# Designed miniproteins, single chains, continued (2), part 31

Each design is a single chain, and the fold is of that chain. pLDDT is the mean over its residues in the fold that is shown.

## One batch from the design tools (miniprotein)

Design m5113
Fold by ESMFold2-Fast:
Structure m5113 (fold): chain A 79 residues (1-79)
Amino acid sequence: EEERRRIENEAAELLDRFVRAWAAGVKLSPEEKERMIKALEEVARLHREDAARDPNPSRRLAHEIVAKLYEGFAEAVKK
């Protein structure tokens, strides 16, 4: 739980930094992009694992949707 919250918070902070830099016309460094992509992909992976293990269809779908959103953010950062 604590580790998961840390990973999610790190991804959110990096995403906020990306949005601010993009809005200001500043390009992220390759190192910053790599860190952000890894964080977003890790959060997506955790939600995919939750979906795979959850027997409840509604919770499974929710985790799949959240995983897809983080995967989409990672792809956006790669561009």
Scores: mean pLDDT 76

Design m5114
Fold by ESMFold2-Fast:
Structure m5114 (fold): chain A 76 residues (1-76)
Amino acid sequence: SSMAQRRRAIQNMLDNFAKKNGVQLSQSQRDAIVDRLMAYRDQNPAATAADMYTMMASMVQNVPRDTVQAYRRSVW
């Protein structure tokens, strides 16, 4: 698959994860996580969807809680 198609798949996975877990990410945070997941997959071509999900979960949990709450308050 093209790099653009691979990036889109990872973006969709991250967006679905964020929605299901009630996490709001800025565009720069989203792009940084996507770039790191792209690098992880390039280093680990045998990585399964479950492996990618686990890595994504660890990265999202490192987003500052105050940033997440500030974003939520700004959209209400």
Scores: mean pLDDT 72

Design m5115
Fold by ESMFold2-Fast:
Structure m5115 (fold): chain A 54 residues (1-54)
Amino acid sequence: AAKIAALQAQIAALNAAKAQLAALAPLNPQAVAELLAAIDAQIAALSAELAALQ
């Protein structure tokens, strides 16, 4: 219930952050790529927690 909703909200926020960072890629593609990889790792971890709570 509440924990599942919180994990879904965190995943949604990270996906929104990815979209914003992708828009900045022309300014510093290397740094943006590293940040996107870090966010993807966080989304994967939160998705695994969400799956475990099913």
Scores: mean pLDDT 82

Design m5116
Fold by ESMFold2-Fast:
Structure m5116 (fold): chain A 87 residues (1-87)
Amino acid sequence: SAREELEKLLEELRKHKDDEEKVLEILDKAYEIARETKDEEVLKLALELAREALRALKDAPQEVIARIIGILLDIIGDIIDLELEKK
């Protein structure tokens, strides 16, 4: 399932925190999966991935940090939209 794929990607990201390119690749894959599924639990897991990517890449160039923040904000927006649609 998409959730299981993201859980595996989160573990992979945690094992490769020192590899900027790998962290970004994992985050991109997780976000693509989350956006396609439009599932709140999957989006929340993608949000955790984005937060851990920011922590891992705290010393990266500002452009990289800004990109990850952009993804994080997009995920938050998608979660808010799903919550508001239910109510």
Scores: mean pLDDT 83

Design m5117
Fold by ESMFold2-Fast:
Structure m5117 (fold): chain A 66 residues (1-66)
Amino acid sequence: MSKEELIAEAKKKYDEGRRLMKEGKYEEAIQKFQEAIKLGEEAGDSILVKFAQGGLDEAKAKLKNK
């Protein structure tokens, strides 16, 4: 997989995570943000990893707050 393909897949996973957050599906959102982090790290896209980490932290906070 090319670097560009990894970035595209990571972005798709990040967008899916954001959609799941809007739907209140926080556990599923956590999974998507974790997938985006892994793909972003493989691509070397530190900015995308940072955004996905932010989404992961927010999703976890929502689960802790019920």
Scores: mean pLDDT 85

Design m5118
Fold by ESMFold2-Fast:
Structure m5118 (fold): chain A 70 residues (1-70)
Amino acid sequence: MEAEKKVKERIEELKKKAKELENKNPELAKLYLAQVRTYEVALKEKATESLLELEERNEEYKKKVEEKKL
């Protein structure tokens, strides 16, 4: 239940990030949108716990990609 909430919150956050980055960093924006789709599928498949673990591992990677494009 809690994992599901976190995944839903992350999906919303990723969508906002993608929208903000559409013009500044379209490649990173596409990455966020692809992640949203993956999260939505995992949410439907009840794989939210595994998804949260993956999210923690990928968080810094996404930030580094964003920094390189600045």
Scores: mean pLDDT 70

Design m5119
Fold by ESMFold2-Fast:
Structure m5119 (fold): chain A 58 residues (1-58)
Amino acid sequence: MVTKEELYRIAKEAGIPEEAQKRLLELAEKHDSYTLEEVAEALGITPEEVARLVEELR
């Protein structure tokens, strides 16, 4: 699962577009954690790519 702390980190550090950053911040405000699939749907990428972003920023 992806935690809201990890979502904040991705939004700040992953160099993604501002619209994607806003979307991640909205997710972080609504729930404490998400599945890789839920975050992938919000970003328009694959769950595998979300897992890589989480690992790279750890």
Scores: mean pLDDT 77

Design m5120
Fold by ESMFold2-Fast:
Structure m5120 (fold): chain A 64 residues (1-64)
Amino acid sequence: MAEELEEAIRTLAKEHGVDIPDEQIRAIAEAVANRDADKLAEILETLTPEQRRVVWEAWQRVLA
């Protein structure tokens, strides 16, 4: 589950030319896997609007 989200974020980030640090991608996937809403909100707040769009699109893909 976390691994699938990590791959989706990496793929979309490369496709859109958006740079997201690998450590941030891992942190997002871990927060989602652990259902840690507070941690996820904290991480998303540190992201740019472009990075948030990539993460949101990846999340929608994984939820299918």
Scores: mean pLDDT 79

Design m5121
Fold by ESMFold2-Fast:
Structure m5121 (fold): chain A 58 residues (1-58)
Amino acid sequence: MSGEQLIDQILRLRSQGYSNSEIAKRLGISTSTVSRIFQLINQGKYDEALKLAEEALK
């Protein structure tokens, strides 16, 4: 999947009440990566969040 699709899935799971660790487990990435992606999005740094998401999928 693309980094954009990964971010969309993270945001959907968050809206459903899943914790960062539960999201990480479901998507096969680290909890720290999920936390950092949320932090970057909240700071308006979507391009940096997207790059991190793409790197997490490698």
Scores: mean pLDDT 84

Design m5122
Fold by ESMFold2-Fast:
Structure m5122 (fold): chain A 70 residues (1-70)
Amino acid sequence: AEERARRLLEEVVRALLAGDLETAKRLGEEIEEMIRSGEISEEVARRLEEEVLAEREAELRAAREAALAA
């Protein structure tokens, strides 16, 4: 369950970096369903989100810099 949620979070970040907001929203809704069903807790989801964002921090920072330069 945690491994699947982590993969979904990684795909959400990838979709956001690609500008694919529809895919990011769909994947986010799937993670919300996992929390609602009790497959993962909100605490676990928050921890995984922080871990994925930290791993992708350099890419997200570069994307923000590019957006500000445009």
Scores: mean pLDDT 75

Design m5123
Fold by ESMFold2-Fast:
Structure m5123 (fold): chain A 60 residues (1-60)
Amino acid sequence: SALEEKIKELVKEGEELLLEAMELLEKDPNNPEAQAKAEELRAKALEIQKEIEKLVQELS
């Protein structure tokens, strides 16, 4: 369905944001600039996760 394809796309987008944030924190855990950027990426991923959750609940 169109909803399943949209969920798949959002999941991939969210995973990429979280992976980038995690890599920044792992590479430079004591760098405030890297930490700030990772927080921004994580916040964006959380918004995407909320959208995914709503779409998944619609399918359920």
Scores: mean pLDDT 83

Design m5124
Fold by ESMFold2-Fast:
Parts: sequence; C-alpha cells; structure tokens
Structure m5124 (fold): chain A 69 residues (1-69)
Amino acid sequence: MLDEDVMLERAKATSEEELKEIREFIERHAPPELLEELEKALKEAKSEEEKKAILIHAYLLLKKKLAAE
C-alpha cells in the first residue's frame, strides 16, 4: 500500500533534524525485531536517499500500527 517512489521523493525533502526525530521515534516505539530488520536494510542501502526512504517507510508503518492501537 505504501508507494516506494513517494517515500524516495519524501526522503529527498527530509532534513537531518527530521531524520533524528524519526530515528528517535522508531527506537522508542519499535519492537527489537523491527529494529534489527531496519538496521540490516540500512546497511544494504546504496545511497543516503535510499537510507532516508527506509527510515521514513519504517516510521510511517510504525505510526500506522500505533494509530490502529
């Protein structure tokens, strides 16, 4: 349901300050399994834009789960 192209475009617009907030939110609310999967994906990413897209994608998935309770 999430558009990877939309995540990539959003990543290009995201500042380093916003990324710090996103990572802090993920670390605070994500289960260990999601954190391990995220770190693996980040290590396999080819570019900074791809890493940002991965972080934003994880953040949005986590927010969606929290909103659903």
Scores: mean pLDDT 73

Design m5125
Fold by ESMFold2-Fast:
Structure m5125 (fold): chain A 61 residues (1-61)
Amino acid sequence: MSAEQKEEGEKIVEEILEAEKKGDKERLNRALRRLMQLGREDPELAAEMVKKLQEKSKELK
């Protein structure tokens, strides 16, 4: 896994969390599409990002 791919995945997670916090459905949908695309290209990295998203979501609640 390249550093660039991991950085992109982390930015997607941050974008999803910000969109959910602000209630921006359009932004959330765009970030989710990016995550789905990542999952098609690198399913292991996408699974790692989903896990990070779940962990960060628990901290925000």
Scores: mean pLDDT 77

Design m5126
Fold by ESMFold2-Fast:
Structure m5126 (fold): chain A 56 residues (1-56)
Amino acid sequence: KSKELKEEADKVMEEVSNYDRKDVAKGLRDAARFAEEKVGDKELAEYLRKKAEEIE
């Protein structure tokens, strides 16, 4: 279910050096909140939050 989305998050991490890390981290947190609250995918939400913390 969340495998492809995790792979997309990894691609974002690879490109972060070319963009504002803070903006990317904010986007990941927004996506995590959506995944948890609207989709109900806690595993994906936790993964995205961890990625946001690693970027900052």
Scores: mean pLDDT 73

Design m5127
Fold by ESMFold2-Fast:
Structure m5127 (fold): chain A 66 residues (1-66)
Amino acid sequence: TLQAIADAAIAYAKEKAPEDMEVYVAVRLHPDGVEVAVSVSEKHLDLRPELNKAVRDKVAEAQAAA
């Protein structure tokens, strides 16, 4: 389900995040699928592109498997 994909993306983002880093995951549902964006606390902005890419790739895998 779309909710399961969203939940997996959130869990994956939290697992990849360094200790003490705040992670915000925005999940947008639309007819063509799921779009995910990850934001992190100011002091870890350098990690945001890598984390966002990793989560996005995970969502794409989940959608392909569904």
Scores: mean pLDDT 68

Design m5128
Fold by ESMFold2-Fast:
Structure m5128 (fold): chain A 106 residues (1-106)
Amino acid sequence: MERLELLKEGIRLLPEDVTLTFEAKDGKVIVTVEAPARLSDEGRRGLGLVFEALKPYLEELNKLKAPDGESFTYHFKGGMTDEEAEKAAEEILQRLEDWINKAKEK
């Protein structure tokens, strides 16, 4: 499955509000997940797909040493449409690709 499609599907499955914060620190990406204390089975499955989609980007950044001091936050509202999920997926992947490009220049 293409990474964009996998990330979009993961986001689309989130019925609850979830916030992801990505921080580049000590050459690594730290991902903080803020979710309701009671996450549904669909919410857990959605987060699983999100991290599966992001894994190759996070592994590349760990290999290249992530650009220290960079950070971004994404807030997913539960029940996003396909269009909203696709836009969020594209924005997250673009941010991580920008970080990979910055890491390659160091």
Scores: mean pLDDT 83

Design m5129
Fold by ESMFold2-Fast:
Structure m5129 (fold): chain A 63 residues (1-63)
Amino acid sequence: SMKEELRKKGEELFKKGEELFRQGRLAEAADMYRQAAELYEKAGDLKSAEKARKGAETAETLA
């Protein structure tokens, strides 16, 4: 379904954010997390969207 496709894209961006965060590329990690949150929200996965938004805020705080 369209929601499954959006959720999968969100997961891909979330994983990129995690990788960038691990590398200390915090501004880029925050951007990936923000994009993942939008895709999760569009997919109706509000819990994953909240998790991604918190990841972005953490990265932004540390940048």
Scores: mean pLDDT 88

Design m5130
Fold by ESMFold2-Fast:
Structure m5130 (fold): chain A 80 residues (1-80)
Amino acid sequence: PEDLIRKLEEAVKAGNLEEAIKYLRELAQWFREQGHEELADRLESAAKAAEVAYKNGRFDKAKTIIENALKEARRFLEEE
């Protein structure tokens, strides 16, 4: 998942929120495939919330949601 996390971080830094949301969904799917369903559900919910915020022009909110989800995923990988 490091490649997905790296791509997600790069998309966020570039301000490409559409791509960041896409990678966040792919990261959620990866965690689901690894058996981490609860984390996958949280990341999918974050991706939906970020997409809604993005479509409503709330780019700050979308970015914050994505950054918080990324931080949660990284923490999980560092501890597990």
Scores: mean pLDDT 85

Design m5131
Fold by ESMFold2-Fast:
Structure m5131 (fold): chain A 62 residues (1-62)
Amino acid sequence: SKEELVEALKKIRDEHNEDAIVALQELGLLPPDFYTDPEAAAESIPEEKREEVLKALKEAGV
């Protein structure tokens, strides 16, 4: 869901998980603005892509 995606992005940001950030950015899965505005970043991801991004975040240990 959108809320789960927002919380996952906030966790990556707040924990400064640079390895997860770099890996997901290289895959094109993290919006460039997620660090400053994770809610707007989650909103910019199409609903049909949110589950794919959330799965990638969970696989990265988030």
Scores: mean pLDDT 69

Design m5132
Fold by ESMFold2-Fast:
Structure m5132 (fold): chain A 99 residues (1-99)
Amino acid sequence: MSVEELKKLLRESIEKGDSASSSAYGILLGLKGADFDAEQLVLMGKSDLESGKYDSAVHYYSRALKLDPNNKEAWRGLAEALKKLGKYKEAEEYEKKAK
């Protein structure tokens, strides 16, 4: 299966809320050394946040912001994941970046 095919399947599974399939496709993309764009990293972070994988969500949103520091969705998602982890001070700082 190609990297582009896996990216399409990952996007579709995230949009459908299928966290098991999105996790599997994300792992396969990682094994192929695929470089995610900021949009895909935000979608992966959102999927992990919704499934309670807060540490993983922080990781994906942080990577998205490395590619696109102006991505307000990634700043909001990062702040929300940090709140879920009890890191309120860091979450407040990142919420200010989302505005």
Scores: mean pLDDT 76

Design m5133
Fold by ESMFold2-Fast:
Structure m5133 (fold): chain A 64 residues (1-64)
Amino acid sequence: SELREFARKHGFTLTAEELAEKYGVSLETVRELIRRGYIAADEEFDPEYTEADKKVRETAKKEL
């Protein structure tokens, strides 16, 4: 969709639902991570950076 293309260009690459699927966590966990600024809701996110993905997953397990 045009909105998804716009979001990707401006650093918001995936919806909360898509992030939940990607990281294997609940939708509520992803929304909390976005709310706290741990996931790129309004930041540039490169989905090819495996180390960043791992850090997000570890944070979700320890703090949520």
Scores: mean pLDDT 55

Design m5134
Fold by ESMFold2-Fast:
Structure m5134 (fold): chain A 67 residues (1-67)
Amino acid sequence: GAMDQAKRAQALAILAQRIAQAQALAAKYGGTVTVDLDPDTSLTITIKALGKTLSLTFRVDDIIEAL
């Protein structure tokens, strides 16, 4: 369905703020979190900690609905 442009922009701004908080928290614990966000399609999160790498990809629309 069509979302109101202002509502979508607000949800994306909230998502960006939460990503920044998560990156700051990861850095505090000696880990790295890289986030690649295409606001129209997908969000990919790459976590590097303790010599391990984990990558997860989500649809942005699914994340916005969950917020």
Scores: mean pLDDT 74

Design m5135
Fold by ESMFold2-Fast:
Structure m5135 (fold): chain A 73 residues (1-73)
Amino acid sequence: SKEDYKRQLELILKLAEEGRFDDALLAASMLYVAAKNEGDEETAEKLRKIMDALAQGNVEEAIKLAKELIESL
């Protein structure tokens, strides 16, 4: 559900803000797989961008993208 996605995104945001980038990336990758399995290509593409930012250590971009996705749900 959108509420479940929001809860998982809020967890990803918290982990990123705490500097736990590997944990945030793992959580984002799990949510990405869920979105792909549900056929939600728009959410999956946004999650891929969050994962890319986390993998590059661009925490400011990852936080911005996660907040934007939460607001769009």
Scores: mean pLDDT 86

Design m5136
Fold by ESMFold2-Fast:
Structure m5136 (fold): chain A 73 residues (1-73)
Amino acid sequence: MEEALELLRKAEEAYKAGNYEEAIELLKKAVELLPEDHPARASALWAIGQLYKKQGNEEEAKKYFEKAREVAA
């Protein structure tokens, strides 16, 4: 849990620095460590979708938005 939260913090730092690819990588790793029913997992999946959308990757963005909705339900 603590490791996942640290990855989320690092992803925020990467995002603020404009390193979107690094932010996506860190968020993906955090998702792997978070329990399936954890609220932070849904938030991380949604953030990955937003970052892919910013990069013009609409296909991956849609995939992650759908995953985020499934976790949040």
Scores: mean pLDDT 79

Design m5137
Fold by ESMFold2-Fast:
Structure m5137 (fold): chain A 94 residues (1-94)
Amino acid sequence: VEELKEEGVRAALEAARAAAPVEDREVTILVTAAQLHAVAALASKDPEEAAAELRAAAENLRRAAELAEPLDPEAAAALRAAAERLERLAEEIE
């Protein structure tokens, strides 16, 4: 279970790296929020809370992907992939 939470943090970091070339303030804010939610999931002692935090991270990355699409479609695709991964991890933790 701890390994799934660590994987969530890794997915959020990969999303941040993919988003770096976009250089958009709102995309950066959303990706940063996703990273904070992933860290909150890792810190959580409750599997339900951890899953909720990973879902919040996924939602922030989906919003970031929508904003990134017209600027960098490859970055947007990577953000969507990271969001899907976070949602799968949340389901496995529950």
Scores: mean pLDDT 85

Design m5138
Fold by ESMFold2-Fast:
Structure m5138 (fold): chain A 70 residues (1-70)
Amino acid sequence: SMEEVREELELMELLFNENKKYFSEEVAKQIEELLAQARKALAAGNLEEARRLLEEAEKVGDKESEKRAA
């Protein structure tokens, strides 16, 4: 639902801002841009596009996190 996508976006924004210091400047910029695009898609009612953008942001964050753990 739209509410679920909005809650996921808000949670991702919160977690990203709380952990921003652990990302490179380049990766942080990529995540910020993807979250901004997801917000626009959600505002337009494009739930599939918003979810796709959130999934992309999650992938970018996960890859950076895995590099730190390795």
Scores: mean pLDDT 80

Design m5139
Fold by ESMFold2-Fast:
Structure m5139 (fold): chain A 66 residues (1-66)
Amino acid sequence: SVEELKEEAEELLKELEKALKEGRYDEAQRIMRKIQELLTRLALQDTELAQELGKKLRELMKKYGL
């Protein structure tokens, strides 16, 4: 469901920030790939929500110099 995909994406965004904060770049790259896959699936059901979560991902990347 859209709600399940949203919750999973938000949880992965939290895990991504933790990995970036701890300098675990290999893990961060794996998490980013999972987020991108979820956002692609979410966009087919809710394009606006996928764009909002994608913006959060880009803000995290910018915050950590990516």
Scores: mean pLDDT 87

Design m5140
Fold by ESMFold2-Fast:
Structure m5140 (fold): chain A 97 residues (1-97)
Amino acid sequence: MAEKLREEAAKALGIPVEEVKVEIKENVPQFVTIDGKLVEIEGVIVTLTTPNSIAVANGSGEILFSYGKDKKEREILARLASEAARKLGKENGLPVL
């Protein structure tokens, strides 16, 4: 999965796959609001890094951090991180909110 995400990011950005770093952390304690109540769940964090940009997303697809010098690259990286994190969160039994 990390390898496939790395290849997708490299292709979308037009950069070598070696310049894309993917970090996936599973079983991370996270707090989500369900029906107005704060609930602790075990979740997923996906981090995508290139030489010029970083995106971090949680298993609900929420962008926790996004940085990049180029707006288009930043938006593409954030979208890919969000989509991958949501897919992983769903596979680990998290509700898609």
Scores: mean pLDDT 74

Design m5141
Fold by ESMFold2-Fast:
Structure m5141 (fold): chain A 93 residues (1-93)
Amino acid sequence: STIEKLIELAKEKGLEDFAKRVRKQLAHIDQEIARLNQELEEAKAKGDQEAYRRAVSGLIAAEIDRVGLDIEAVFELIKAGYSREEILKKLKE
């Protein structure tokens, strides 16, 4: 995945604390997505349209947060002095 490649690049350059922080943020987002998917299935089973809409909205927000984490990780690597070319090369692997 995009974020795993960025974490690998950060580790290669000795940014271990950054890599650890990003992994923790990713794990939190993944846990939220799992919880919301469970709530979505429960809402479907009960025919609860309001709970269904809330779960879908939450999933959309969590997916946006995941994309935001990818963007934030790229910007932090650039701020740390990594070239855009090195980042692009890693993402294409």
Scores: mean pLDDT 85

Design m5142
Fold by ESMFold2-Fast:
Structure m5142 (fold): chain A 66 residues (1-66)
Amino acid sequence: MSKEELLKKADEYEQKAIEAAKAGDRQTAVDNLRKAVYYYLKAGVPLDEVEERARTLAAEIQAALA
């Protein structure tokens, strides 16, 4: 799997996490956030950048579930 394919998978899981959160499904949102982080790291995105993106996504999930 190429870096481009890994980034595409990460983006797809990020979208699934947000949609699950909007639907009130916390567990599915968290599982998809975890998968997005995994694919960003596997694609070689720097850890600090992935951590910042994960923090932002987690905040969006919390806001959608509130």
Scores: mean pLDDT 85

Design m5143
Fold by ESMFold2-Fast:
Order: structure tokens, then sequence, then C-alpha cells
Structure m5143 (fold): chain A 65 residues (1-65)
């Protein structure tokens, strides 16, 4: 499992990547971010971080529609 600090940095990086992908409309980048977010969700146990990752997943899935 990732440390909380490593998980927080990974979440921040994914949030930035997803915002950039949303701006460019690159669905491949959005799909990659979604897969990374799902993997990250399996690596964290902190409920606050899990909630943040779940919001990222939801946002990415909505962008793919």
Amino acid sequence: MLSKEEAERAIENLEKALEYAKKTGDKVVIQAALRDARYLLSQVTDPELKKRIEELIKKAEELLK
C-alpha cells in the first residue's frame, strides 16, 4: 500500500492530468487517468483519500460520455 503522503501526491497529479485532458478533449488521456485512479483506490485505506479518488473516477467517467 502507498503511504498517505505518496497517495496525496498521486491524487493531486491525477487531478491536474484530468483537468488538462478535459481541456484538450483527449479521451485516451482521460481513460489512462481513470485506470490510474482505480488502481490508486485499491492502494489506499484512508477514507478521506478514498472519497477523493472516487470523485476523480466519477469525473473521468462523465468526461468519457
Scores: mean pLDDT 81

Design m5144
Fold by ESMFold2-Fast:
Structure m5144 (fold): chain A 58 residues (1-58)
Amino acid sequence: MELYRVIKDFPKLLPNELELKKGDIVELLKVVNDDWVLARSVKTGEIGYVPKSFLEKI
């Protein structure tokens, strides 16, 4: 399981995005492109798109 820490708050703007707070942990499911990944929130189990620049590998 590939885990990442959220390094800054990400407000969900679109229904397919994942709302994240700084310090949240996500599981990387798929790299979509150079800017976006598909991830699952470990806290909520929700799946959605997140900017790669908001994540740090742990």
Scores: mean pLDDT 83

Design m5145
Fold by ESMFold2-Fast:
Structure m5145 (fold): chain A 50 residues (1-50)
Amino acid sequence: SMRKQLRQQAIEATALGVLASAASFAGDDERSRRLREEMRRKIAEMDALE
């Protein structure tokens, strides 16, 4: 169902945000940037699911 898909996308977006923060803290700026971009794409997909 769309609600389950939306929930799954929200969980994935949250996980990507946490990983991006961890990468930044570890000094891996390139990985942090890529993870934040992936997170923003997931958020856009969630908005599209409505």
Scores: mean pLDDT 79

Design m5146
Fold by ESMFold2-Fast:
Structure m5146 (fold): chain A 76 residues (1-76)
Amino acid sequence: MEKLVEALLEFARYRKEHPDNPYELAKRFVELLLKAGVPKEEIISILENAAKQYRKDGNEEEAEAFEKVIEDLKKS
């Protein structure tokens, strides 16, 4: 739990520094979750739900970025 909270806080900080690059934000988010010990399968589920939410909110660029990161993660 502590590692996951740390990862989320680090991601929030990174997002403030790099708000204009959704692909790098999504990729950084995955990196932090993996370091926190979240299983790859769970990360994919989280990203799929996030991509759906971004698309529903009209944020297609963010949705596409998350979908690309999911594809990259599934190939690794």
Scores: mean pLDDT 75

Design m5147
Fold by ESMFold2-Fast:
Structure m5147 (fold): chain A 64 residues (1-64)
Amino acid sequence: PTYRLVALEDYEAKSPDELTLKKGEVIEATSLSYDAETDTLTITLPDGRTVKLPAHAVAPLSVE
């Protein structure tokens, strides 16, 4: 399934493996995993790249 997340706030990437977000932006992912020690979501984009973003900065929009 394709996951869709919506950014709840603006966020600037702090490292090359992080994703920069703008409030209201929709992010599509083919996979999603949560890292509780850093409160980080690791997602795989449709083009196959893996990026990280803060879990608290996004909300699930659709999963189908």
Scores: mean pLDDT 77

Design m5148
Fold by ESMFold2-Fast:
Structure m5148 (fold): chain A 66 residues (1-66)
Amino acid sequence: MKLTKEQAERLKKAIEDAARAVGGTAEVEFNEDGELVSITVTSSAPRDEVNVAIAKAVNDVLKEAD
């Protein structure tokens, strides 16, 4: 995904917040072009719950990019 600097910062925070909300942590990596390289999530919650929480956070941020 190609993001502005502001969108990249929002996305990183949103993913980290979403992971914490489900009892986990997330580490988000962007390249110099603002492209999302990786998301690493560690959580005790089921994968489906983690994926839904993160997907919602990502979609909420990217909705403003459309």
Scores: mean pLDDT 73

Design m5149
Fold by ESMFold2-Fast:
Structure m5149 (fold): chain A 90 residues (1-90)
Amino acid sequence: MEVEIEVEGNKVTVRVKAPEDATKVSVFAHLVGNTLLVFVGVELKDGSVEYRVAGVDLEKYGIKATKVTLPVREKEVKPGEVAEFVLDLE
């Protein structure tokens, strides 16, 4: 699993490159102080789930946020597909 995170303005874009045996990608975002914790789960064809966690230091980007719009997202994927999730911060 490869995870890329891009911060632009008040938006955090999470891109997940699906492994060859992936069926679904899920993203859960949790705001803790000035850190956005991004949990990524990839469901595989064998029914297992692979997890990654990334922390985004919002102070580094000059963002003060107390709200995340739609913090739980999921998409069905094809092998090798990039699933993209945009998180809006307020």
Scores: mean pLDDT 82

Design m5150
Fold by ESMFold2-Fast:
Structure m5150 (fold): chain A 69 residues (1-69)
Amino acid sequence: SKKEFQEQLLRAIGEVLRAIGDILDAELALEEAKKAGDEEAIKKAEEEIKKAKEELEKALKKLKELEAK
């Protein structure tokens, strides 16, 4: 039904936006770590960015599947 599709679409969009937020948070953490010269924090932030990008790709794939029908 159209309602079910709209709900699935909104949830998929929500997952994409959440993943983008996670990337931005991790990028900010990386900037702070670089300014502080904290090598451990830099590595952690880089790993968080990688994970968040993978989550974004997964969320975008779900959204694309909904668009493809």
Scores: mean pLDDT 85

Design m5151
Fold by ESMFold2-Fast:
Structure m5151 (fold): chain A 66 residues (1-66)
Amino acid sequence: MSEEELIAKLREATRLFEEGRVEEAVRLMEEAARQAGLSDEQIARVRELVRRGDLDGAGALILSRR
């Protein structure tokens, strides 16, 4: 997954979260984390961060693997 693709997914996940579509935002970021090669534990952390509205933290965690 390119960094450009990750930024696009982050923007979309933020939009979904702002619209109240939290579980769709979670699924999108979970998929991005999986594509970036994060462990199951890190993917679970990304899900938690997205659910509490910490999209920046979720994105930073995914980028830390690259």
Scores: mean pLDDT 80

